# Ledger of designs, part 6: designed miniproteins, single chains, continued (5)

Each design is a single chain, and the fold is of that chain. pLDDT is the mean over its residues in the fold that is shown.

## One batch from the design tools (miniprotein)

Design m16187
Fold by ESMFold2-Fast:
Structure m16187 (fold): chain A 67 residues (1-67)
Amino acid sequence: VEEGEGMKLLPPKARELALRALEALKQGDYETARLFAKASLYEIAGNTEQAEKLEKEADKLLAEEKS
């Protein structure tokens, strides 16, 4: 969106989600990494609902991995 084009930095939440995706990749958890990466992209696009849904799904996978 044109209003957002003035910003040159990633939103803090999108950056946090991208970092979580990288951490999951380091652990070999490609499914969780994919979900966090998609959540980061939706946050950049301003679609916070989808970003939160994907983040929650990734968190659930992380919890089940430790069971």
Scores: mean pLDDT 74

Design m16188
Fold by ESMFold2-Fast:
Structure m16188 (fold): chain A 60 residues (1-60)
Amino acid sequence: KEEEIEKKEEEARREGEERARELAEHASKLPPHVAAAVEGVAKAATDADAMIAREQARKE
């Protein structure tokens, strides 16, 4: 149970980090101030996805 919850959270975090890296690569082609804003949004989305995945794993 606990191992399953941790696995789901780890997977969501890893997937979020991959998406954030891809988004950062695209953002690096934008003006610096826009790139910084995009990075902030990507970080927040990654954290939210990890929390959601953890909660869903707990319910199942």
Scores: mean pLDDT 72

Design m16189
Fold by ESMFold2-Fast:
Structure m16189 (fold): chain A 92 residues (1-92)
Amino acid sequence: GKMAEEGAKEAVEGAKKAGAEAEYEVEGNKVTITLKNLSVPQMAAALAGGGAAEALGAEVKTEVKGDELTVTITGPTPEIAGEGAREVGKAL
């Protein structure tokens, strides 16, 4: 929904301000954020953001490939999915 997309967009903008490359995809209550060109501290911070998303009640799946991190956030609602995405972006 629009709330999930708004949160995902804000997360991507936050990541880009931190010097990372970022993309998002939204499918209902599922947000996928792909982060690229991450430093080791940025990777750790993004993973911590995923933990914060889980604390909001979202299901979080992470995939690490070199300096690329894919975070999939599935909320019970689009609003929770969007807030979870924001936590990943804010952590960077």
Scores: mean pLDDT 81

Design m16190
Fold by ESMFold2-Fast:
Structure m16190 (fold): chain A 55 residues (1-55)
Amino acid sequence: GPEEEIRRLLEEARAALRAGDSALAGQYGRKATELAKEAGLEDLLERLSDELGVA
């Protein structure tokens, strides 16, 4: 469901940041944000972003 997809996108953003690819990380972060808005899961996005250390 959208919750699992948001988590996956944020985990990929974190992996991209660890690899030094801030542009790719931003792309994954934007996709997660758009999905969260469409699914009404903005609170989940905020919590997962904080937990995973992606701003």
Scores: mean pLDDT 81

Design m16191
Fold by ESMFold2-Fast:
Structure m16191 (fold): chain A 77 residues (1-77)
Amino acid sequence: NDLVDAAIQAISDQTSRLSGPQAGQQARDAGLQAYKKTGGDLRSAISAAMNQVQNLGGDDAATEAGRRAAEAIERVR
């Protein structure tokens, strides 16, 4: 829970900063939806959120969002 929430929030915040709050919300929703569908798979949640970031902001946005997610996970550990 805490790791997923931290990672998805970091991805959402970074996406909101670059592409606006609606884009951040879409990335967050994609990640949380994947988490529910897979019965709690963190990798699937992050992958779904990152795919949405890629679709909205391209490679650079996805790379930075991924870095922020990794930092958030390390902070919660």
Scores: mean pLDDT 81

Design m16192
Fold by ESMFold2-Fast:
Structure m16192 (fold): chain A 80 residues (1-80)
Amino acid sequence: MEEKIKRYKEEAEKGNPEAQFELGFLYYRQGKKDEAAEWFEKAAEIYESKGDREKALVARMNAYSVKGDYEKAEELAREV
């Protein structure tokens, strides 16, 4: 798991939003919710800058959900 996280982290730090999304998911599976949310948020920012609003919204929903902020995740779900 640590080796897999390292590989995704290298790609994520290069600005790959797919790698950032995968890294967020991997941190979530390890119970590292704050780190997971941070990477989902970074992925959302890059998707948004590319005009991919749908993927940006999905990434933001995941960021709020892993932090337990279901109210904000639900608000974003209403926009999709």
Scores: mean pLDDT 78

Design m16193
Fold by ESMFold2-Fast:
Structure m16193 (fold): chain A 65 residues (1-65)
Amino acid sequence: MSAEEAAELAKGAADNIKEAGSEADVERAAERAAETFGVSLEEARKGIELALEGKYAEAGAILAR
């Protein structure tokens, strides 16, 4: 998966979390990202947190390598 594709998916997850207004969705998004991108749960969580900060390119780079 490309870094651009990963960045778009991370942005979608961040937007969904913001709409839901729940921190519990961060853990669920991290789990799904780990499965989707084949990265560790720690890397997935970092990627989602970067996307929540608006750092989509950095999030994509971590998730897609």
Scores: mean pLDDT 75

Design m16194
Fold by ESMFold2-Fast:
Structure m16194 (fold): chain A 84 residues (1-84)
Amino acid sequence: SAAEDVARARAAAERAEAAAAELKAARADPDADPAKLAGLALRAIGDALEAALAAKRSGSAEAEAAAARAEAALRAAGINADFS
């Protein structure tokens, strides 16, 4: 349903933003574990893609805005992504 896709998009976007913020913070440590950084990046990308796909299925402007915020968070963390 559209309501389920909106909920999925919002939840996935929130996870992507959290992972991107954690990645950005972790990169401030020059001794950061590269495997941890890679895992955070993959999680952020995967969740942002899920948010974008769910937003497209929903046709909801609110869900599309959430997905766009997740993409912006990825870019702020140094990940170039465009799922539009």
Scores: mean pLDDT 86

Design m16195
Fold by ESMFold2-Fast:
Structure m16195 (fold): chain A 90 residues (1-90)
Amino acid sequence: MSPEQLEVEAKVALTRMGLSIAKKVFEKAVKAGDKEELREVAKELEEIIRRAEEAAEEARRAGDEATLRAAEEVKREAEELLKKAKEELA
């Protein structure tokens, strides 16, 4: 593993961790009816999507197919959660 590949893998892992935290905050905010917290979650999810896209592009350039797939999966999950957050805010 090159330092460059290790860095991209770390970025994906950290982004996935951020998504896990955002999901828990989303569930608590929905239960509490906290629309302010839901707006914060939506902003965090937009940041997570952006970071996942950047990591996917870096993985693609490095030829790291496994890390690319992982980054695309995080992006997809974040997009699904963002859609739910926007539905709760409507």
Scores: mean pLDDT 86

Design m16196
Fold by ESMFold2-Fast:
Structure m16196 (fold): chain A 70 residues (1-70)
Amino acid sequence: MMDLERALELIDKAIEYARQGKLEEASEYLSEAGRLTSREDMDAIGLRMEEFVRVLTERGASSAGRDKPF
């Protein structure tokens, strides 16, 4: 339960870095969030992940992106 809250915080930070065009930092925060969550948490983080993907699209990261939902 507590790890999920931390993971959501990390995803929010990844979104902020993605908005700044700092995809390397954003990727690191997503990776850390992934280590704190399990498959059971996927539904809970789904909305945050949708926001992250939306931000990447708006920033024009398509040339560097992979679009796999994970």
Scores: mean pLDDT 70

Design m16197
Fold by ESMFold2-Fast:
Parts: C-alpha cells; sequence; structure tokens
Structure m16197 (fold): chain A 82 residues (1-82)
C-alpha cells in the first residue's frame, strides 16, 4: 500500500538520522529527521485513507520518533529543532 511505502521511507530516514547522530554529524541528522517526519506524515494520511488502524498507529509512532531525533539533533547543535 502507499502507507507501507511511506512507512518504509520514514524508517530509512530514521536509520540515517540515528547513524548521523552516532557519527556527530548533527546537521545531517536533522535533515534526515525532517525527511522522516515528512514521510511519516504522508504515511499517516495514506493509512487514514486506507482505514488501516495498525498503519495509522505505526505512522504516529514514526512521527514521534522523528520529532525526538530532530529535537536531539537540535539540542546537539545548541538549539531546539522540534
Amino acid sequence: SKAEEYLRKAEEHIDLAERALRQGRYEEAARHAQEALRYAMEALRAAAEEKDKELILRAIGLILRAIGLLFEAGLKLGRPMA
């Protein structure tokens, strides 16, 4: 489904953001976290249109993770970015 495609893209960017954080590349981590948030929001919309409650909850979870990563990257850069 489209929701599953967007969820996969969100997960890919979460993984990239976490890797960038581990490497101290905070600007790169913030960019990937922003992309993860965008895809997770698109996944939420698609899941809602598909009326799939499991995919809706999964998309919400990824939105929260992406926000957390963006906030962490922002704090490491000396500012909140959530």
Scores: mean pLDDT 86

Design m16198
Fold by ESMFold2-Fast:
Order: structure tokens, then C-alpha cells, then sequence
Structure m16198 (fold): chain A 87 residues (1-87)
């Protein structure tokens, strides 16, 4: 039972860390989507990219973050199930 409690605490700590990463990714995605035109303009000015190159870079970043968010959500669900199985 003591080993079981330690394992549950370890998994809960990992779950909390993943939930924080999820919140951070969701915020970053929302910010990029809401300020997409501003990010395109900044990339054009800072990296000297064309509008088309800047648009592709922003869209690619959004897709990458959305894929990462999907993986993270799946990992969170998996850990929640593991914790429930041990409880």
C-alpha cells in the first residue's frame, strides 16, 4: 500500500505538470490565432520574410502546436485512467 501511494503521488505530479503544459499550449495557440496578422507582420519585419513565407510559418507553427496539444491531451487522459486504476 505504501508503494502504491508513492506511485499514485508520482503519477499525480506528472499529471499536474502535463495539465500546466496543456494550459500553456492552449494559450499560445489562442494568442497566435487571435493575433495572426500581427505575427505575420513581425516575421516579415524581423526575419525579412515575404508575406507568403511568413503566413506559411505562422500556419505551420499553429498546426505543430495543435498536434502537440492533441498528444498532450491523450497523455493526460492516459495518466488519469492509470491513477483511477491504482485508487
Amino acid sequence: DEEKKKKIEELKKELKELEEQKKELEKEIEELKNNKEEYIKKLMEEEKLSKEEAEKKVESKIVTLEVALGILKAAIDFLKKKIEELE
Scores: mean pLDDT 85

Design m16199
Fold by ESMFold2-Fast:
Structure m16199 (fold): chain A 79 residues (1-79)
Amino acid sequence: MKFVGLAVIPLPARVGDRVTIAEWTPDGWREREAVIESLTEDEAVVRDPETGKRYVLKFIYRDPELDDAVLAAVFEDEE
């Protein structure tokens, strides 16, 4: 898998929810929306509906007392 950036997943999160991926590029970073296709306790698989690309979001930090969001590392599923 290729590391491409970070995502913030709003909590509570479920299959079908949209998340914003911040992809770090040489020209800076860009934001993409993706839809959650599967969700476990430690990671989510999401798809960009415009490109068809899938990403694996591995949760970096989850505070069970913070009802806001979890930070995740983003990897391309096919690269």
Scores: mean pLDDT 72

Design m16200
Fold by ESMFold2-Fast:
Structure m16200 (fold): chain A 60 residues (1-60)
Amino acid sequence: GAEEDTRGAENALRAAETSTDPAVLRAALHEARRILETSKDPRARELAERAIRVAEEKLA
């Protein structure tokens, strides 16, 4: 549900912001992309978009 999507997106963003491990960053990126594709919750989508941006910057 929306609550699980929001918490998933928050966890992905936290992992992306706090980690430099490529495996953790790739996992966060994968989860955030899944949330953007499946979630209708605007807060979850906003957090997922932020997680993707942070993870992609660190993986570049």
Scores: mean pLDDT 85

Design m16202
Fold by ESMFold2-Fast:
Structure m16202 (fold): chain A 74 residues (1-74)
Amino acid sequence: TEQLRELGDRYEELGKKSEGERAARHYTLAAESYLEAGDYEKAKEMAQKALELDPNNKRAQEILDQAEKKLKQQ
């Protein structure tokens, strides 16, 4: 869990240092890592950032939906 959060943090940092499609890809990977770590708030935040840059990113949308579902459940 801690290692997955650290991985998410690394991808988030790469996203912040990148632009366009590259940033969207890094934010998607950050969202996935945070989701796997159980950090649903961060997963939602990163997936939203990825979708802002790439609105047709199906993986980011799937992660967002899953994170929102988890946040609603406790």
Scores: mean pLDDT 85

Design m16203
Fold by ESMFold2-Fast:
Structure m16203 (fold): chain A 80 residues (1-80)
Amino acid sequence: MSKEEKLEIAELVGKALGLSENDMRKLRAIVEAGVSDDEFVKGIANLAKSKGKTFDDIPEEVKEKLPEDIRAKLEELLNG
């Protein structure tokens, strides 16, 4: 996944989960650090969990925009 794709996913999911500007800045920093797709999804899940959010808090229209591998991993991490 490209940095552009990661930033798009971070914005879509972060806004859907109601993440703050400070949390969004952390996600952008993770993307800029050039982490793996796995570490990127883990970063999203960790921030969502810190706000008491679950996978079910993500609207269906946002879930449909996620790549299948990313959606499946995010579901596993948030429902754990």
Scores: mean pLDDT 81

Design m16204
Fold by ESMFold2-Fast:
Structure m16204 (fold): chain A 71 residues (1-71)
Amino acid sequence: MEEKKKELREKFIEALRHVRELRAQGKSDDEVLQEFLKRVKEIIDEGKKLGFTDEEIARILQEAVAEVRAA
C-alpha cells in the first residue's frame, strides 16, 4: 500500500509539472486546464482500481500539490 501510495503521488507530481511546462511553452490557460483535468481523472481512476478511497486519493493529491509548490 505505501509503495503504491508513493507511485500515485509521483504521478500527480508529474501531471502538475507537465501542465507547468505547457504554460511555459505558451499554451493557453484553457488547454492547460483541459490537459490537467484529463491527467488527474486518469490518476484518480487508477487509484480507485488499486483500492484507495476518495479521501486517500485527495490526501495524496494535496501532498503532491504541496511538494510542487515548495519546489
Scores: mean pLDDT 80

Design m16205
Fold by ESMFold2-Fast:
Structure m16205 (fold): chain A 55 residues (1-55)
Amino acid sequence: MEKIEAEKKFLEWGKKQAEERLAKATTASDIENIQKGLKVFEQEIQKRIAELEAE
């Protein structure tokens, strides 16, 4: 399923972007916000993949 592969690729891209942002983060608040954002992003992508797999 093409859409599932696109979501998996998007998840990998988002993880890499978060990793690069964490490397540049200088405050505890920025680090926490990036980590929280990544967790929410991962959950949303995984939910979409599960919904697509259920079809």
Scores: mean pLDDT 80

Design m16206
Fold by ESMFold2-Fast:
Structure m16206 (fold): chain A 111 residues (1-111)
Amino acid sequence: GGREAAEGAEEAARGAESGDAERAAEGAREAAKGAIKAGDEGGPRGASAASGAGSSAAGAEFSASLGDDKGAARSAAGAAGAAAEAARASGDEEAARRAEEAAERAVKAGR
């Protein structure tokens, strides 16, 4: 779960940094999938974070469907941050760190 969350978050950050709304949304969706798996191991806190990642990933897709590159980057940053929380709740500190760094990159791209 944690590794998949981190890999999805890093892909979301790359999409955001390149102005590729579709890639940012795809990365956000993969981060949310990883967050759900990590959330199952992280108890109620992990489940809440996974839900947040899913909502943010949906937002990224919606922004991408409108051609809103910055909106997709901001929503992808939210998905990456929530994925980091889910990884942390599952005890995967390295995956959490990677996803958190990716979230910061996506936040900068969405400005």
Scores: mean pLDDT 86

Design m16207
Fold by ESMFold2-Fast:
Structure m16207 (fold): chain A 57 residues (1-57)
Amino acid sequence: SETTILASKWVTAPTREEALAKAEELAAELQRENPGARVAVVQVDETTFQVVAYRIE
């Protein structure tokens, strides 16, 4: 099965709590824009998250 990346964005903020809140907001937006896609929020640093929208085909 092939994995297709639809969107990948990095989110950073002064605190972990703020960065997570921004990442979750972005994840919700990406989910609305890409119905049927999977969305993952991955912590890459204390104050940095990566949000990825993808499909498995």
Scores: mean pLDDT 85

Design m16208
Fold by ESMFold2-Fast:
Structure m16208 (fold): chain A 60 residues (1-60)
Amino acid sequence: MKTFEITIPDVRRLIAAVLSLIGELPEAEIKVEGNKITVTVPDDPELIEKAEELIERFKE
């Protein structure tokens, strides 16, 4: 499994990111702890690439 972490200080952006991740990555496990989102995806190259792309968009 591959795990990604992203910290989003703004609560509205955090909620939007969580909803997007749930919708776009249904096979991923998403955990939220404060302002930190932890995304765990299977060792599938396509899912890993998609997760990296979504996380990069949320950092901006």
Scores: mean pLDDT 80

Design m16209
Fold by ESMFold2-Fast:
Structure m16209 (fold): chain A 81 residues (1-81)
Amino acid sequence: SFEERLEEMLERAKELAKVLSPKELIEELRKMVEEDEGLSPEEKAALIELLRHAEAEGYSPEEIVEELERVLRALARYRRE
């Protein structure tokens, strides 16, 4: 399901956050979002905007994952409605 795909993306983000710097994590997550065939252009734009905001605010890897989870859960909820 779409929700299962977003949970898989989130789990991969959590694993990457353990080993990557904030900048490296943002770059890898940006690639994952851009290369995903199941995300709409609007959903990709929302996730890219999140990553831009996280970079601008100087988020830690943990904070990047927390914000990613928030946006991914919002996207999953929107698709259920």
Scores: mean pLDDT 82

Design m16210
Fold by ESMFold2-Fast:
Structure m16210 (fold): chain A 67 residues (1-67)
Amino acid sequence: AVPTAADAAAAIATAQALAAASSDAATVAAASAVIAQAEAALAAGDYATAVDLATLAIVLVAIADAA
């Protein structure tokens, strides 16, 4: 399925919430940079890239929180 603007916004919101809950400063900085790129993609209408970048940020936080 092709991602919608709502899908991209929801993925970014999830990534932001997870990054805000993380205690690893390096991971928060990396995730915040990727989230900024996802927001730029959403603003450009590239919803697929926005979802992919938001998902990458979510995975980065999840891996760090598991370590």
Scores: mean pLDDT 82

Design m16211
Fold by ESMFold2-Fast:
Formats: sequence, C-alpha cells, structure tokens
Structure m16211 (fold): chain A 94 residues (1-94)
Amino acid sequence: SAAIETGRYLANSSREEILEELAKRAEEAGLDVEAVREKAEELLAKQNKELAELLLEKLKKEGAPQELIEELENLSDEEKAQLLLKKAVEEEEK
C-alpha cells in the first residue's frame, strides 16, 4: 500500500512538485534546503535516466511497435520515467 501510494505520487507529480515537497520537508527538519534540493535534483536525474531505459527495455520485450519505441525515445528521461511509474502503479492495483 505505501509503495503504491508513493508510486502514484511520483507518477502524477512533476519534477518541480517533488523538489518543492522535499524543500519544504528539509526546511521543517532544519536542514540546508539548497543542499537537499541540489542532491535531490542529481538523484532524480540519475533515477529518471535508469527508469527511462527500463521503460524502453520493457516495451521492447513486450513486442511494442518500432514506431512507438521511436516516439518514446524522443521523450525526456523524466517523461519516460513517469510513464514507467504509472504503468507499475496500474499493474499493482489489479
């Protein structure tokens, strides 16, 4: 349940919304907001790239049309990552 709720939040939230939530929590915790934001941006960029690669790999294994793969390759890593997270949440909610 907690994993599904987290996945749903990430799937429906923009990068900026995630960073704003982390900044708010960092401020409430008395942490360096700028340092937390910079670290979060680096980690999100790395995770988005990895998730984007996983989405393309999964779709290729599922026999998706080449035209769809080519269209998705033109999307940002963030957009591809959000699509993978949405698909994972939908599969777990069955």
Scores: mean pLDDT 70

Design m16212
Fold by ESMFold2-Fast:
Structure m16212 (fold): chain A 63 residues (1-63)
Amino acid sequence: MMEELEKKILEAIKNGADRKEIEELVKEAAKLYEEETGIKISEEEIEQAVKHALELSKKIKAA
């Protein structure tokens, strides 16, 4: 379920997970989203989502 993956991504960010771990979680979420909606997520969109998650991680650590 997408909600469980979102929770895992947020927990990984809070725990200071590395880029590879965040990227794997984002790719898994993108695959699940594609299966649920039939909308294909591009490699560029996945990379943008990973960058946003990493920026969020920096903001959480700074706050």
Scores: mean pLDDT 74

Design m16213
Fold by ESMFold2-Fast:
Structure m16213 (fold): chain A 80 residues (1-80)
Amino acid sequence: MVVVDEETARAIYEILKEVKAKGLSTEQMIEEVRKRLREALKALGVPDEQIDAIVERYVELVRDPEATEKHLALLEEVLS
């Protein structure tokens, strides 16, 4: 169980929102999320071992558009 701090959760939320707004295919969204999330987590000082686990979790999430929408709504509520 990875406890994500507010700064990390906000970075994830902003990346998911931005990638979704681009109107990309699911496959293109996966590639963008994988790249951007890895870069953002490294910049925030998240350990490399945890970065891989977080990135793969969100890549799986993005494959399901309904699950992605629900997760974004949850993050928006928590970060508000």
Scores: mean pLDDT 77

Design m16214
Fold by ESMFold2-Fast:
Structure m16214 (fold): chain A 60 residues (1-60)
Amino acid sequence: MLEEALRLVEEGLRTGDLAALAEAARILSKLGPEATRAIAERLGVSPEELERRLVRGVVL
């Protein structure tokens, strides 16, 4: 699951695919906040920036 979430985040951030970011957000919500931090660190972005980008792919 974590590797799938990472792949979807990388795809969404590179292509602007909001559907990929929305799917990554669903996976990350099941794994908890530690997973979001781990992916943000691996991508070289802040956890806040990653959360902002994920929110754009998810209906509030």
Scores: mean pLDDT 74

Design m16215
Fold by ESMFold2-Fast:
Structure m16215 (fold): chain A 68 residues (1-68)
Amino acid sequence: MSELAKRIKEILESLGFRISDEQAEQLAKLLSDPNVTLEQVAAKLMELLGLSRGTALTAAAILLNELK
């Protein structure tokens, strides 16, 4: 698992979400793009974790703030 994927997993687990190593790597691939948008991260969180749009947008904002 990449260092970025490990950090993503730690952040999401601190927010109470359970995430697999493979899901963390998919998020790491997306978040490694410097032009990634809040909406793209939220959409991926909805896809991988089944979150509502509001919850996904909040989690996406936290991830972008902690990693950027």
Scores: mean pLDDT 84

Design m16216
Fold by ESMFold2-Fast:
Structure m16216 (fold): chain A 98 residues (1-98)
Amino acid sequence: EFQERAEKLREYADKYEKLADEYDKIAESTGPGEGTRAMAKAIVYRILASFLRKGAEAYELAAERQRKNLPPLSRSEQNTIILADSILEAIESEEKRK
């Protein structure tokens, strides 16, 4: 459960980080206008990747704590999971709309 969700979030984080890196390269190689737009996309994708990765890490921690019978995640860690899940749901909803 937690591990499967962590793997899915990490997969999407890697996907968006790769997109951010590609747009960074476009920004470096293009002139003003297009380069600025590419930089903006790189920033957005990097932010999304960061939140998705934090969610994956929080799920991995939850799995470890459950295995060791430790207390549940802190409210802050739980909010990180909720945010990452909400971002992923929004991404999947937009993909289905297309």
Scores: mean pLDDT 81

Design m16217
Fold by ESMFold2-Fast:
Structure m16217 (fold): chain A 58 residues (1-58)
Amino acid sequence: MKLSSKEGAEKAEEVATRAVALGRPEEGIRQVEELLKKSEGKEGIEAAKRAIESLRAL
């Protein structure tokens, strides 16, 4: 699945939020890393990195 820069950022935030709600931050990190591989442009990449950092802080 190909993601635009904006779509990648939105998906990363959604995945991170869901992982926190489910109490599975490690699973969330893995899913965001997969999105990072499919994301285009700086915005998607930076959003994914921020999501991973927030999940690691838990």
Scores: mean pLDDT 71

Design m16218
Fold by ESMFold2-Fast:
Structure m16218 (fold): chain A 65 residues (1-65)
Amino acid sequence: LAGYTATAVRDYVGKRPDELTLKKGDVVEILGVHPDDPSLVHAKSLNTGKEGLIPASVLDDVRPG
């Protein structure tokens, strides 16, 4: 998953500074999966440059970066 890009399929609003806020259609770089919860991924927004946690269910169209 690291080194891949994915697209947000819906809006997601992070509640904490460690969570990523995305709009539908935003592209992220996948940095890895959360060590305690594989349904969460560490990603970097290519739109904002911010890194954070986001539910994997928010992401689709995973492709090599």
Scores: mean pLDDT 76

Design m16219
Fold by ESMFold2-Fast:
Structure m16219 (fold): chain A 71 residues (1-71)
Amino acid sequence: MELERRRAVVDAVLKAQEGISLADLDATTQQELLDQAIGVEIAERIERGEVTEEDLRLLERIEERARELLA
């Protein structure tokens, strides 16, 4: 449910700014944009002192995925 909401928000922003749909992008680019959106949400929670253990685990998974792509 949360993932679907984030995907819908990213899609709406892309349509408004670029005139393209998230679905028009390849799977890797879609994942990178979603990871970036999640990273921004977590950064905002860190600034407010609201970061959770789940947020830190999610950031670690994003970093691991990025390292795998560079290996």
Scores: mean pLDDT 71

Design m16220
Fold by ESMFold2-Fast:
Structure m16220 (fold): chain A 75 residues (1-75)
Amino acid sequence: MTEADRIRAMTVEELRAEVGPEADRLAPKILAGHQADGVRLTPEQARRIAEDILVAKRMLEAMTPGEVGERFRAA
């Protein structure tokens, strides 16, 4: 089974769980960047944005941008 096949078999929720540690590292950078631009984010909102970015990157290894968008809309 390829990595692409593995990713295609996973749900958005399962992918969010898998990217958790990476999202923890990315979330403070997203928060700081948005604060610099005058945008108010909570740490929880920044963490969710980090997860969505990382999940989308994983999905793009296995599927088209259109399929990624459909998966997020279905979740």
Scores: mean pLDDT 79

Design m16221
Fold by ESMFold2-Fast:
Structure m16221 (fold): chain A 97 residues (1-97)
Amino acid sequence: DVWDYIAQKVKEVGDINVIAQLYAFIARKLIADEPVTKEEIDEELERILKEKLPAPSAEELRALIAELERRIADPSTPPEVRRQARLLQGLLLVLLQ
């Protein structure tokens, strides 16, 4: 399961700024109806670590949360995608604390 893999990578990384960037990446994929794979998670983590980009701002995280809420509310959204969007919304909300 890709979500078990994400949880494992988050524990290995231990850096909240890297984790925030990873969660934002996954959120953008879900919003765009793009698949999330273990390979893409590995590629994005390598990119984040090499580029040392700043963590998403609180405003950016709130915008992603709002878009995920719209995705969850859309009756055309598949149940599995809705479940993943709800999980990720909760993870992004924790980053705002």
Scores: mean pLDDT 84

Design m16222
Fold by ESMFold2-Fast:
Structure m16222 (fold): chain A 83 residues (1-83)
Amino acid sequence: VAEALEAFKKGDYEKAIKLAEEALKSKDKATRLQAAIILGEAYKKLGDNEKAIEYYEKALEIAKELNSEYAVKEIKEKIEELK
């Protein structure tokens, strides 16, 4: 997931998406949460708000499973911003 975040920070959103899609296959829930957030952010930057919301909703589900109140709050704010 670190490589996906690095690509995102450099503005390479297509590369960030490919790397984050691979990270979504991880058995580690925290890695999958970060990957879903990166996918949502990358699609938002590309103007695909529908896909951005879809991946934020996926991230929200994982954040709830992890009992991360911080992540739940942040992801909900991202979803509301796109509606």
Scores: mean pLDDT 81

Design m16223
Fold by ESMFold2-Fast:
Structure m16223 (fold): chain A 67 residues (1-67)
Amino acid sequence: MEEVEKLVDKGEEALAQGDYESALKYFQQALSLDPNNARAWALAALALGRLGDYDKAEEYGNKASSL
């Protein structure tokens, strides 16, 4: 879905800019539309890790690896 891909791309751009809160928001929006998107789970885990939420980062990373 093009909308999901655009949200993931916006999240990656926010990650590149160091805006981890905006990045996470974009990835969570992508996941609300496609909960089987392994890339969005993995990138959300990365953003959570950068924000210091290591427990959720591990949970989201495990979701990505299970898809």
Scores: mean pLDDT 85

